Designed miniproteins, single chains. Designs and how they scored, part 93

Each design is a single chain, and the fold is of that chain. pLDDT is the mean over its residues in the fold that is shown.

## One batch from the design tools (miniprotein)

Design m3222
Fold by ESMFold2-Fast:
Structure m3222 (fold): chain A 90 residues (1-90)
Amino acid sequence: MSPIEELLEKVRELIKNNSPVEEVVEQLLKLIDEAIKKMESMSVEEAEKVLKKIQEAIIEISQKHDLSDEQIEEIKKKLEELMKKYEALV
C-alpha cells in the first residue's frame, strides 16, 4: 500500500472511531504533506483522484467535528501548497 493510501485509511479510521479532532487533523495534515511530496511523480489522473479523496476526507471531518479557526487555516495553507503542485502538472 502506498504511503498516501495508508494515511487516507488512517484518517478514515479515526473519523469512524470519533477520535479526538487534534489526532484526526494531525493525520490529515500528514496525508496532505505526503501528497505534496508525491505529486510531481503522479499522472494528472492520479493527482485528481488524490485531491478528490483529500477533499472528501475534509468534508467528513467538518461534518463530525467543530474545527478551530487555527485548524481550518492550517488545512487551507496545506491545500494551497498541494494545489500549486497540481497546477504545475497541468
Scores: mean pLDDT 81

Design m3223
Fold by ESMFold2-Fast:
Structure m3223 (fold): chain A 83 residues (1-83)
Amino acid sequence: SEEEERRRRIEELLEEAERNLELLEEYNKKSNELDKQAQEAVKKGDMEKARELFMKSADYGMLAVSHASTAVSNRIEAEKLEK
């Protein structure tokens, strides 16, 4: 049934959106923790370690944004299929 296929696609999109929101939360937590560690390295004068930690924090921040974008896109697609 076309209705069953549409329902299944909506469910798949919403499940993928939920998984991406979980990854968003995970990567944001990692980014924030690394940023705190970088700030502590700065306070200790370890500028090489601080640089490495800030770069890792930025990388996780970018991953978080990517997953947020995917989650929003999937929710919008699911909403369009409900109409």
Scores: mean pLDDT 90

Design m3224
Fold by ESMFold2-Fast:
Structure m3224 (fold): chain A 123 residues (1-123)
Amino acid sequence: DNLAKFKERLASLSPEAREAMEKAILEATKLIVEKGMSSSEAAEEANRKLAELGEKEGRVAEYNAAMAAVDQIVGEIGRLILEAKNGKPLDELLAELEKLLDEMNVSEETKKKILELFRKATK
C-alpha cells in the first residue's frame, strides 16, 4: 500500500466521487454493525455501486481510487471492532478510527455517523 499516492488520489476526487465514497463507507459500516456482515463482504457490496458509477460517468480510475479507500477504511473498522471485542480500550480505538477518517479526508458529518455506528458495535 502506497499511502502517500493513495492520499494524493483521494485529494483529487470530484465532489460526486467523494460523496459516493463516503456513502459507500457509511453503508458498509452499517452492514457490519447492524447485519453482522464481514468487513470484506460489506466493502464488496458497497463497491459494486461505486464500480457502476465509475463506468456510467466515464471516471473509472477516479472511482477505483474511491473503492480502494472504501476497502481500506472498512477493513480497518472491522479490525478495530475485533480489537474492542478482544478487550482493547474503546477510547484508544475511537482515537485511531477518527485519525484514519481525518487522514482519508472524510467529512465531519460522515465521520460522526461512522463513529456512532462503531460505538454501537463495541458496546
Scores: mean pLDDT 82

Design m3225
Fold by ESMFold2-Fast:
Formats: sequence, structure tokens, C-alpha cells
Structure m3225 (fold): chain A 94 residues (1-94)
Amino acid sequence: SVKDKLEELLEWIEKNFNTLSAEEVLELSRELLKLAKEAAELYPDNEKIKQFLENAERAVETIEKLIEEGASELEIKLAALDIKNAAKDMLETL
């Protein structure tokens, strides 16, 4: 179910990324972090999942800071791009 949820979320993100607001980008990044935590509990010895979890935690923190500092939607979306790519790499290991 974690794999199916991650595939569905990533497909939606890829279709809608250019239309997402800063708040929606943060919400989706938090959803990816939640799925990363669930995957890490199911596959504790998977190093790629551990790397994705660390990347997701840093991305959420960075996006929250950018929003607080009044950064542009483009800057916020660029920060989210790294978490999206890490999620795709992790998905291939599930």
C-alpha cells in the first residue's frame, strides 16, 4: 500500500507541479515525508529509503523556511524538485 500511495502521489505531482501553490508544495512534501517514514518502518535495512527519509526531512524544513522568508513560488518549487526525484528513486526499490 505504501508503494501504491507513493506511485499515485508522484503521478499527481508530475501532472500538476507547474500549477501548485507554495502551500500545496509544502503539504505534498509533508505527505511524501509521511510515506518515507512508513516505508522506513517496513524496510528498516533499505539504505535508499533511509536516504529518502533524510532528504524529505531536509526538504520540508527548507520549504517551511522559504515560505516564512517570503521566497518566490519558483524558489519553493525548485526546493521541492529534489524531494520528488529522491521519491522516484526510492519507489524503484519497493
Scores: mean pLDDT 80

Design m3226
Fold by ESMFold2-Fast:
Structure m3226 (fold): chain A 90 residues (1-90)
Amino acid sequence: GPPPPVVIELRFDSDDPDKPARVEITVRATRPEHVPLAERIADLLAKYLEELGANILKKERVSPLEYRIIAENVTGEMLGEAFLRIREEL
């Protein structure tokens, strides 16, 4: 199929996703037209992760097409719940 409008890359600073860890989340638009969607996804990710108990250390635009979130106290379950909430809003 066609490439998705936004690509999300997750990096865990842990060998065990069930344990709370630092996570780097990169939200990248595949085209300039999708930058507003990437920004909205990054904003919603930071919002829902914080509501679920994560500490948002950084949320910034790192390039013309990319947003980056650095968070601590994140589990795989919290990420799954955050993505479900984003899907319900989009």
Scores: mean pLDDT 87

Design m3227
Fold by ESMFold2-Fast:
Structure m3227 (fold): chain A 55 residues (1-55)
Amino acid sequence: SEKAVAVKDFPADTPAVLALKVGDIVEILKEKDGMVEVKKDGKTGLVSSEYLEKI
């Protein structure tokens, strides 16, 4: 699967959104309308594409 690294901190204030810290590696599941569904440590959620760099 395609992976990405978080390039800035992303806070999560809702359960549908996954919190990230700079340097977190995530697996990309889906991309849609500037949002990315990602998997990290057994959790899935949405992150804005601007917080991620594909690796």
Scores: mean pLDDT 76

Design m3228
Fold by ESMFold2-Fast:
Structure m3228 (fold): chain A 84 residues (1-84)
Amino acid sequence: RAHASEEEFELDVEIALVQMRVAIDKSIRHKLSPEQIKLIDEAEKKVDEAVRALNAGDLETARKLISEARKILNEIDKLVEKEK
């Protein structure tokens, strides 16, 4: 992009961090419950949608989608704590 705003850069970094978290969770997928696996798949879908929104310049939609992905990841954490 010819000119990236600070907000676009911050959002790109946030998306990258969530993508890394999803990749880590997927690497242990074989140790997870079906409910946790479903949530990981939903989080990955939200991240992919956020990337598309960011690439389209829709920062508001990208922020909303990344927030939804983070909420799903927090639900996975709660399920992991409950099952341990």
Scores: mean pLDDT 77

Design m3229
Fold by ESMFold2-Fast:
Structure m3229 (fold): chain A 100 residues (1-100)
Amino acid sequence: MEEELEKKMKEVQELVKEYIDKMNEVYEDKSLSVEERIKKIEEIKKETLEKLDEIAKEVEKKFKEKDPESAEEFLKTIEETKEYLEENTERLIERIKKES
């Protein structure tokens, strides 16, 4: 059970890494207009949040009955991760707007 939750946590970590890498690629893409970069950044955020929601649903379905305490801690980590992604996305959009 702990090993399965650890694997799900690694999936979350990989999603965050992909999010950061994609955000940096868009931020550094000088061929894109400010509006195009903001749109792509918002799309990346939306896709990442949707994938985090899918992981959260799987954890709730598989572990809530078997290990409710560990499931609750994991779901709290997902919510904190979502807050981080929202804040990081807003900061990046503000930076793009200021540098334009």
Scores: mean pLDDT 85

Design m3230
Fold by ESMFold2-Fast:
Structure m3230 (fold): chain A 55 residues (1-55)
Amino acid sequence: MVELSAAVVDALAPYLETHDMTTPEQRRAAAEELYAAGRLTEEQREELLAWTDAA
């Protein structure tokens, strides 16, 4: 299983206040949106996607 780094968790915390991440599609959308907004690096986006696919 893939563990999320603290930086990815910190980026997700405010996102989760306004968005749901209950489905794999929503989790992938979160990774894409946060990356596009500059909140995640490419490596952190890949980490979040790998976590989504593993869970």
Scores: mean pLDDT 74

Design m3231
Fold by ESMFold2-Fast:
Structure m3231 (fold): chain A 119 residues (1-119)
Amino acid sequence: DIEKIREIISEELKSLTLEQLENLNEEKLKEVATKIAEKLNLSKEEKNVFLKALSHLIHENNLKSVAELAKITKKDVEEAVEKAMEDLDIELSEEQKNKLIEILYLFIQELVKKLEELS
C-alpha cells in the first residue's frame, strides 16, 4: 500500500531538522532510512540493498543538498538498486526489487516535500 509507505516515511522524517534537510547529511539520512526499513518489515538483505542504493544515489549523482534530490528520476533509483545488489552480491526477486525501488523513490519525494514545507 503506497499510502501506508508514504505515511511511515513522513512520520520518520519528523526527526530531521531543517538544517539536516538543507545539508545532505548522508549518515542522518541512512539512520532515518534504517528506521523506515525496519517499520516496513524489510528483510536484512532488503534493508542492506536499500541503504546501499541510497548511498549510490547520493554519490553517483554528486548530490550536495536534499533540494537536488528533486532531480532524481525513478530510473536513477532503479539503477541505484541494481548497483547495490551487484555490489553486495545479493539476489532479490523482481517483486522485492520493485518494492525497494518504490520505497526509495517515495523516500526521495517525501524528503524534497519536507524541505519545501520547512523552508
Scores: mean pLDDT 84

Design m3232
Fold by ESMFold2-Fast:
Structure m3232 (fold): chain A 98 residues (1-98)
Amino acid sequence: MAQLQALLDRLQQLTAQTQQYAAQSRAYYQAGDIDRMLALSQQTQQLFDQAMREGGQGIMTALREGADRSVLDRIIALISQGGSAGRDAAGLAREAES
């Protein structure tokens, strides 16, 4: 339980940071600062990739330890939230290149 809780806490932090960077990326785009927008979009994608790796490890750990479905659902929800932010940032970068 303590190890899974620490992992959930890390995933929550990674997801929140990914969402924050995605929001800042959009703000720079609206301000016309394309260079900073692209840099933050890349950082957003890197943070999401890290969240995916840690989330995958978390799912494997939860399954091995026989954790409740609610723990798995929380990990999946956090990954999904990070993925949404990552896709928004990637879409913004593609729009800027057009």
Scores: mean pLDDT 80

Design m3233
Fold by ESMFold2-Fast:
Structure m3233 (fold): chain A 50 residues (1-50)
Amino acid sequence: MSPEEVARAIGEGMSVGSDDPFQGVDDMGRATAKRLKELDAQLAKEEAER
Protein backbone atom coordinates (compact mmCIF):
# COMPACT_ATOMS: atom_id res chain seq x y z
CA MET A 1 0.00 0.00 0.00
CA SER A 2 1.16 3.52 -0.69
CA PRO A 3 1.88 5.92 2.18
CA GLU A 4 -0.94 8.09 0.87
CA GLU A 5 -3.38 5.19 1.24
CA VAL A 6 -2.31 4.69 4.84
CA ALA A 7 -2.66 8.39 5.59
CA ARG A 8 -6.14 8.38 4.05
CA ALA A 9 -7.21 5.40 6.15
CA ILE A 10 -5.97 7.17 9.28
CA GLY A 11 -7.77 10.35 8.23
CA GLU A 12 -11.00 8.42 7.72
CA GLY A 13 -10.59 6.87 11.15
CA MET A 14 -10.28 10.36 12.58
CA SER A 15 -13.37 11.66 10.79
CA VAL A 16 -15.87 13.65 12.84
CA GLY A 17 -17.80 10.52 13.78
CA SER A 18 -14.68 8.62 14.85
CA ASP A 19 -13.05 11.67 16.48
CA ASP A 20 -15.53 11.33 19.34
CA PRO A 21 -15.72 7.71 20.54
CA PHE A 22 -18.32 8.81 23.07
CA GLN A 23 -20.71 9.56 20.19
CA GLY A 24 -20.37 5.95 19.10
CA VAL A 25 -21.55 4.80 22.50
CA ASP A 26 -24.64 7.01 22.30
CA ASP A 27 -25.38 5.79 18.79
CA MET A 28 -25.02 2.19 19.94
CA GLY A 29 -27.40 2.84 22.79
CA ARG A 30 -30.03 4.19 20.42
CA ALA A 31 -29.63 1.22 18.08
CA THR A 32 -29.93 -1.22 20.98
CA ALA A 33 -33.04 0.51 22.34
CA LYS A 34 -34.61 0.43 18.88
CA ARG A 35 -33.81 -3.26 18.51
CA LEU A 36 -35.36 -4.08 21.88
CA LYS A 37 -38.46 -2.06 21.00
CA GLU A 38 -38.79 -3.94 17.71
CA LEU A 39 -38.52 -7.29 19.48
CA ASP A 40 -41.09 -6.22 22.05
CA ALA A 41 -43.45 -4.98 19.32
CA GLN A 42 -43.02 -8.23 17.39
CA LEU A 43 -43.85 -10.27 20.47
CA ALA A 44 -46.91 -8.11 21.17
CA LYS A 45 -48.09 -8.51 17.58
CA GLU A 46 -47.67 -12.28 17.67
CA GLU A 47 -49.54 -12.55 20.93
CA ALA A 48 -52.33 -10.24 19.73
CA GLU A 49 -52.75 -12.27 16.53
CA ARG A 50 -52.94 -15.58 18.37
Scores: mean pLDDT 64

Design m3234
Fold by ESMFold2-Fast:
Structure m3234 (fold): chain A 85 residues (1-85)
Amino acid sequence: SMESELYQQIQDLGGAAHRAAREHPEVRGELLRLLGDIQDSFMKGDYEGAKKSAERLRELAREHGAEETVESADRLIETLNKLLS
């Protein structure tokens, strides 16, 4: 299901974001806060909120060269866009 796909993508993004936080300790707090916001929004069924937090996380990751996190966030955003259309 789309919800199962979202859950898996959020787990994948979580792994990538934690690795990025180790590589970029200067933005660790903001990366993990945004990840938490995505997870909280998803659990509440707030897909619009999850998308906004994912877009911000993607931007932060892109700025710091965290390519794996950018790729994982892009996949999540694409799936969220399908649910919101």
Scores: mean pLDDT 90

Design m3235
Fold by ESMFold2-Fast:
Structure m3235 (fold): chain A 56 residues (1-56)
Amino acid sequence: TDALRRRIRDLVMEEAGLTINFLHAVLQGNDAEAERLRRQAEAVDAQTRRLRAQLA
């Protein structure tokens, strides 16, 4: 359980970092980078949701 909670925390922090980088890419007009970061953030979010379901 502690290992699973730590992994969830790490994924949440990773998604937060990707979201900040996505915002910067959007503000700079780098559409290709923004799309890449958006897809990566969505993948991390999906993984986090799956792991949280295991704690229910």
Scores: mean pLDDT 85

Design m3236
Fold by ESMFold2-Fast:
Structure m3236 (fold): chain A 61 residues (1-61)
Amino acid sequence: ATPEKPPFAGGYGLDTPEEELQKRLEEEYKAWDAAYGGERAKELMEKLLASRKASDELHAK
């Protein structure tokens, strides 16, 4: 089924430049925060974002 909310850290293609990817990621997390009320989502978002960024940097090396 089609998700009602865009998935975070999952809807981006490998062809997207990192600069643009990071901007889109920020927009997605803002939308996520608005949908889920922020408090709980904020903690999960920050943790996931940091983990994802670390992974991407590891691969970029």
Scores: mean pLDDT 61

Design m3237
Fold by ESMFold2-Fast:
Structure m3237 (fold): chain A 69 residues (1-69)
Amino acid sequence: SAEELLAEARRLAAEAERLAREGRHDETVKLLQRMEQLGVQLVLQGHEELAAEIARMARRIEEIMGRRL
């Protein structure tokens, strides 16, 4: 379901934020790629607002990475 995809993205985001703060760039990028895949699935299912929430979480993680890199 869309709610299950969003819940999975939230779990991935929490882990990616932790890895980003540790400076673990390669691992963080892999989780961001998985989050992007979930966002695409939500868009294809017509849940653009939920996909936008995933994109917002990803941008916060990218900001953390950018401050380190």
Scores: mean pLDDT 85

Design m3238
Fold by ESMFold2-Fast:
Structure m3238 (fold): chain A 75 residues (1-75)
Amino acid sequence: SHDARLQALLDEGEALLRAGRYEEAAEAFEPVAVDPRAPTELRARAYELIGEAHRRLGREDLAETNFALADALRA
């Protein structure tokens, strides 16, 4: 299903984050974050995780932007 595919991307990205592969993790999360058919909570979670990946890469502006997008979806 569509949701199962999105969950698989989140699972892959989280494994990449744990492995320290931060750029690849952000790439795995991006399709979930920007999918207009994805449940709002999955999109918000994906934006949070992209933010964490960018923070780990020292990309503070990109991290804050993605955290703000996650917060906006949950407001």
Scores: mean pLDDT 89

Design m3239
Fold by ESMFold2-Fast:
Structure m3239 (fold): chain A 67 residues (1-67)
Amino acid sequence: MDAEARAEADRMIEQLRKLAEHLTDQQLDNMRAAFKARIASLTKDPAVRDELIARLDAEVAEIKAKK
C-alpha cells in the first residue's frame, strides 16, 4: 500500500538528513539512487512514486546547496 512507501520514504529522508554533514556529493548521489530504487520497488502508483522521488531529490538538492 502507498502508506508503506510514504513511511519508508520519510525514514530514508530522515536518515539522509542525519548523515548529510558526513557525506560527499558522490555519496549523496549514491544514496539518492539507492533510495529511488527502493521507492520504486514499494509502490506501483506512478503518481506516488514521482511525489516521493521529488521529495528525495529536493532534500538532496538542499543538502548540496548548504555545502
Scores: mean pLDDT 79

Design m3240
Fold by ESMFold2-Fast:
Structure m3240 (fold): chain A 88 residues (1-88)
Amino acid sequence: MPSKEEIEELIANNTIYPKEFAEGLLELAELVEKEKLDDEKVFERLLELLRELGIPEETLEKLRRGYEGDEAAGREALAEIRRWLAER
């Protein structure tokens, strides 16, 4: 599940991601830290950000299944997202 810790880990490894993506993750991490969003709202914001970056909808649906408890689908989606970002 996309958590504050997962967002912070992505930011810590920012050298492999576009600056705009890192800035979006920082804003999302700030909202999570201020406890203004529940887990579902944080996850929907993350999906929006990834969609704006051009991540395929099929990958986003796998990520949603991961959030709902399908750990295998979640891991596959994260691997696909990391590969997509590394190729850009």
Scores: mean pLDDT 62

Design m3241
Fold by ESMFold2-Fast:
Structure m3241 (fold): chain A 59 residues (1-59)
Amino acid sequence: GAAEAARAARALGDPRVAAAVGAGVAMSNGHTPEEAARAAREGGGDISPEEARRYAEQL
């Protein structure tokens, strides 16, 4: 789930994993894939709206 992914991201220091977690959480809270991708990018990860949607599907 989101909490487990967030702990993994923090432990690994991987910006892509942190971006995936941020995007997934944003979409779970009703944000669009475009907004989720933007939130992830502001957190240091660069993902597309399509990737944000895929990450949300894995939650």
Scores: mean pLDDT 62

Design m3242
Fold by ESMFold2-Fast:
Structure m3242 (fold): chain A 94 residues (1-94)
Amino acid sequence: SLEEKIEKVKKAYNSLLSSIGEALGIDKSTVEKLLKEDPEKFYELLREQFLKAGIEDELFIDAIFESIKALKKAAETKDVSLFTEPNTTKLKPR
């Protein structure tokens, strides 16, 4: 069930990135890069698109942005896999 949930989260995140990219007129890879490197600029672009669509509710826009960040974190945390395997780095003093 955990592996199934991880796969569903990854699929949902990838679909969301594609939809956002289409709405913003940019590539999915650019959306992912903005979320990692410039989340503030991503929020600005997202807010601008909602305002153009007639949605001026700041709380709603913030809720959507927080949901996107939460989904990103969930997808990235499971993708790393470092939590499931201990680091066996050599520690010999030589």
Scores: mean pLDDT 70

Design m3243
Fold by ESMFold2-Fast:
Structure m3243 (fold): chain A 85 residues (1-85)
Amino acid sequence: MEVKILVNGVVVATGTYAGKAVIHGKEADVYVAEATVPAGATVTVTAGTTSWSGVNPESEPLAVRLEVYVFEDGSVGGRSAALAP
């Protein structure tokens, strides 16, 4: 699965395969990516036909680590965490 991270529509990172995990009793391929989201910028994550977007509401750039879970049925989940300053 191709996982891309876009900031204001520009690809800034691609997901790196990190292995398999069991999420809610189902096996998922785990992809990880790190990106810096500028203040007020829109971050978009794409995985196959699935995409979701968020906005950095802070007044400063935010470094984030993203985990994307790709299930065998094509469903996609994910989480993000801010990196420590």
Scores: mean pLDDT 76

Design m3244
Fold by ESMFold2-Fast:
Structure m3244 (fold): chain A 73 residues (1-73)
Amino acid sequence: SEKEVNRLQALVEASITLLEVAINVLKMDKETAIKFIDQAIEKLREMKKTATPKQQEVIDAGIKELEKLKKEI
């Protein structure tokens, strides 16, 4: 349902924001930050394998945001 997809989007966005805040607040070194971002991307890729097409779009957007975060570190 649309509501389930919207909940997934909100959860993914909140999780990425939390990771970004954690990197900043804990003053993570670049190597450690990249490791956590790569782990998050890998988990999203695993989720995508069993996701519906609409869920895959949300997951792909999340992966793009994490790749951008990784580039900006």
Scores: mean pLDDT 87

Design m3245
Fold by ESMFold2-Fast:
Structure m3245 (fold): chain A 85 residues (1-85)
Amino acid sequence: SMEEMVEEAVEAVVEELEKKGVKVDEKMVNELRATARVYVMQGERDVEKLIELVLRLLKAKEEYLKNPSVEKLREIYELTSQDLS
């Protein structure tokens, strides 16, 4: 189901973040779930690709927060507005 796909992707992303020493709180889990759900709503049906998309968006957002730039903001926009139809 869509819910099972979202939860599987969130669990995998959380595991990868924790392996890197990132403390994952409830707010972060909710943001990851919301992001994964958007991709599933856009047509993503491959859990492996869903995990990759969520991780890529997180990395782009992390890089933007460290060094804000129009180029990184554009990358984030492109990742969040991907048409998978």
Scores: mean pLDDT 79

Design m3246
Fold by ESMFold2-Fast:
Structure m3246 (fold): chain A 64 residues (1-64)
Amino acid sequence: MEKEREERKERIREYYKKQGKEISDEQAEVLLETAEKLREIGEEINEELAKRLGVDVEYLDRLG
């Protein structure tokens, strides 16, 4: 199992705890999976937008 994935789940739970909301491990996992899927889609979109606009992918990644 990837240690980095567990660390990301802990960060999500800690973030919500700071806002006074407790989430379960299962909810954190669903949020992480959703974020990973959105990140993959966003990366593809950013690559295409960077190509069309003539800007760096890094610039668009920084904004989104």
Scores: mean pLDDT 68

Design m3247
Fold by ESMFold2-Fast:
Structure m3247 (fold): chain A 65 residues (1-65)
Amino acid sequence: MNDQAAQRVAQMAADGASAEELAQALVDAGLSPQTARVVARAIVDLKLSADRAKQVVRSALESEQ
């Protein structure tokens, strides 16, 4: 589950999804709204690579689940 969710969010980011769209996908994946917004903003503002975005999302999901 966590790996599939992380891959999905990383793909959305690679496709140019907004921070709001990424935050919603992260909430749907099981992150709290606060953590989802922080992670989504980090991905967009820091222009993380798909690989790095996947790693960050996976770590956040593992910490909350």
Scores: mean pLDDT 78

Design m3248
Fold by ESMFold2-Fast:
Structure m3248 (fold): chain A 84 residues (1-84)
Amino acid sequence: SALEALDARILEERAQGKTSLESDIMQLLSYEARPLSLAEIMERLGIPESSRPAVSAILDRLAAEGIVERRVVDGVPLYEMAEP
């Protein structure tokens, strides 16, 4: 699918050291039409569980800066780009 192709491109650029974790997260959220959980973001970008605190910190900062919107649905925090 188109989303699988985008995920593959992000992963390829990460492997080559061309991008940052923050830019990869922002790129994913920019292309995804629905809000994503932290677990879904990590799964789609191939991020190991050991990096969860780093991903959480980036999302919290982006939300504080108004770049990403955080909302809780059924007890699960979901993230999307603030400007739809």
Scores: mean pLDDT 79

Design m3249
Fold by ESMFold2-Fast:
Structure m3249 (fold): chain A 94 residues (1-94)
Amino acid sequence: MSLKDQALSIVKAMLTRVQEALDAGDLDTAVAYAREYTARLVELMREAGVPEEVIEEVRRIFDELIAAIRAGAPWEEIVALARRAEELVLSALS
């Protein structure tokens, strides 16, 4: 599996787990999954030699995503934030 395929897989798994937790009404579990998968993605980026400034920008987008989850934002807003982070990660892994 390529680094890009691994990054895509992490984001997809995060969105799936977060959606399942939110559908169950478990906000704390949704936030915990978002944090866990963000940490996995950051570790992948560090191992790949991505500059720390880019990693911090990805972290900021995921902090916005966690804030959106806590605020009860529409699912499309949560997905849009995840896609923004994904595009930045894929660009950095090129």
Scores: mean pLDDT 88

Design m3250
Fold by ESMFold2-Fast:
Structure m3250 (fold): chain A 88 residues (1-88)
Amino acid sequence: SLELKEVNASFLATVALSAADLGDLETMAALAERAAELAEEVLEEGGVLSDSTLRNLERLARAAEEAGLLDVAERLREVIRRSEELRR
């Protein structure tokens, strides 16, 4: 369950980046919010985000910032920060 949520968060982040490349900011925002939600659920349930997933979330946060999607960018940054604190 947690592993599947983690993999899905990474996959949705990748799809959201593709939506960004196409200029589809509405789809990007929706997918980014879902990726953040799944990543948050993984951390809340005591799971771990892989380095690959964190890399995809970091790329997505940067793309969201560049697109002016500041709320979802901040949410993604918070997820990454919490994950880094919990890796120890």
Scores: mean pLDDT 87

Design m3251
Fold by ESMFold2-Fast:
Structure m3251 (fold): chain A 83 residues (1-83)
Amino acid sequence: ASKSLKEYAEKIKELAEAARKDPEKAKEYLQEAVTVAFMAASADPSVTPYAEALAKAVEAGDVEKALEYAEKAAKLLQELADK
């Protein structure tokens, strides 16, 4: 459980950083981050509200909010993995 949560946190951080570095592909990276966030939510339902918020931001085309929720999801996952 702990190892998979850390892996999801790292992947979401990686995708968020890639989105910041390449704005032309930001939506693609953030859409992949949505998928990873929901996989993480399946492992720990505490993540579900952030996964849903991230998905809604991506659907709305709000890259700034999507990045914010991706960072929050990754931070929560990292905190959960340290338990």
Scores: mean pLDDT 83

Design m3252
Fold by ESMFold2-Fast:
Structure m3252 (fold): chain A 65 residues (1-65)
Amino acid sequence: SLAVAETATRLAGVAVVLGDERMEVEVDGIKVTFEKFDSLEKAKEAIKKAVEAIRKGEKEIKIES
């Protein structure tokens, strides 16, 4: 859903700003884990893949930089 995609994107932006912090987020029953992100470019690519996975009905997603 669009709302889930928006939330995931916003939270990934926060995670990138936090630097080396690992972040887990749960939105509408979907768990998203951000790991090993050290660049904004890699984070953006991983977010795009996560959004596609969410649209396909996956419930646990890992984002790696």
Scores: mean pLDDT 60

Design m3253
Fold by ESMFold2-Fast:
Structure m3253 (fold): chain A 60 residues (1-60)
Amino acid sequence: GPYGEAARRAAEEGASAAVAMAAKEALDNGDWQGAREVVEAAREMGDERGERLARRVLSR
C-alpha cells in the first residue's frame, strides 16, 4: 500500500525518520495493515534503524 511504498523510498535513501513518519501516519489513520507494511518494507530494504523506529511507533 502507499505507506509501504513511502517507507521503501525512505529506506533506500537512508531517511530512517521518514520511515517512522510513514508508520505513524498509517496508525493515525487507523491503518494497522499499512503500519505493518512499513515495518516489513524497512526490514526488506535493510534499514535496521528505520525498522526499530517503526516498531517503536507500533508499540503504542
Scores: mean pLDDT 82

Design m3254
Fold by ESMFold2-Fast:
Structure m3254 (fold): chain A 65 residues (1-65)
Amino acid sequence: MVSEEALEAMRAAPDGVRTNAILAMDPATALEIVERLPDLSDESLRRLAREHASPEVRALARERL
């Protein structure tokens, strides 16, 4: 489960760094991060929708666009 400290670190990261980190995450962690970060940019959401290994993460990113 993603801690609040991990979420704060993700919020503080530059958009590209954050997106690359999420792309490298396992599906469960990536889903929780995407759900708990409402302010992800359209560019980040488009990249996650196209490039994430998990179809569930890709679907969630598309749903938020």
Scores: mean pLDDT 80

Design m3255
Fold by ESMFold2-Fast:
Structure m3255 (fold): chain A 68 residues (1-68)
Amino acid sequence: SSVEENLKKLERQSKDRLDDLLPIRAEEIQKKTGLSKEEAEKVAKAYLSGLLQIEVSGEMMVQERKAS
């Protein structure tokens, strides 16, 4: 269905964004907290993974409303 197709596209786009944002977030965390690059990357991954899940859930709700 169009709903399933749109969700799959959003998940792929969100993953691509996560990969792009990871180095930026890791540098920000490292500079603000003084953590090592490795530790900052782990924190950044956890943060971005949370955002990815929120984005997917939000689009799922939007697609459910459009389905009729």
Scores: mean pLDDT 66

Design m3256
Fold by ESMFold2-Fast:
Structure m3256 (fold): chain A 62 residues (1-62)
Amino acid sequence: LVKTAENEDVEMRKLGIASFLAGSLKNPTQQDIKELEEASKNKDKEVSDLAKEGLERLKKAM
């Protein structure tokens, strides 16, 4: 349904994860991994998918 066609909260969370990941990739820590794991459990599919992609990238950077 069109209810979630444009969800600004989801977009803001996605931007937050992307910005967090950009910083974390320069100096990845176990805390960063935990933060992304929690985000990957988010109820919004878009947010959780982005967090899962971030986790894969962060793990490859370590």
Scores: mean pLDDT 70

Design m3257
Fold by ESMFold2-Fast:
Structure m3257 (fold): chain A 55 residues (1-55)
Amino acid sequence: SPDIEALFNSLLSAAKARGLSEETLKRIEQLFRQQIEENPQGVLQAAQQALAAAG
């Protein structure tokens, strides 16, 4: 869904701004891609939590 994709991009942007490596960002992307297929609702919740933690 568009909302999940928007949170996805916000999370990656925040993590990059926090100084996470490209490899770490890639792993986060892959994990979320997998979770979207399995549990899209869970991805949305997890993304919001991770975004808050990333500061």
Scores: mean pLDDT 72

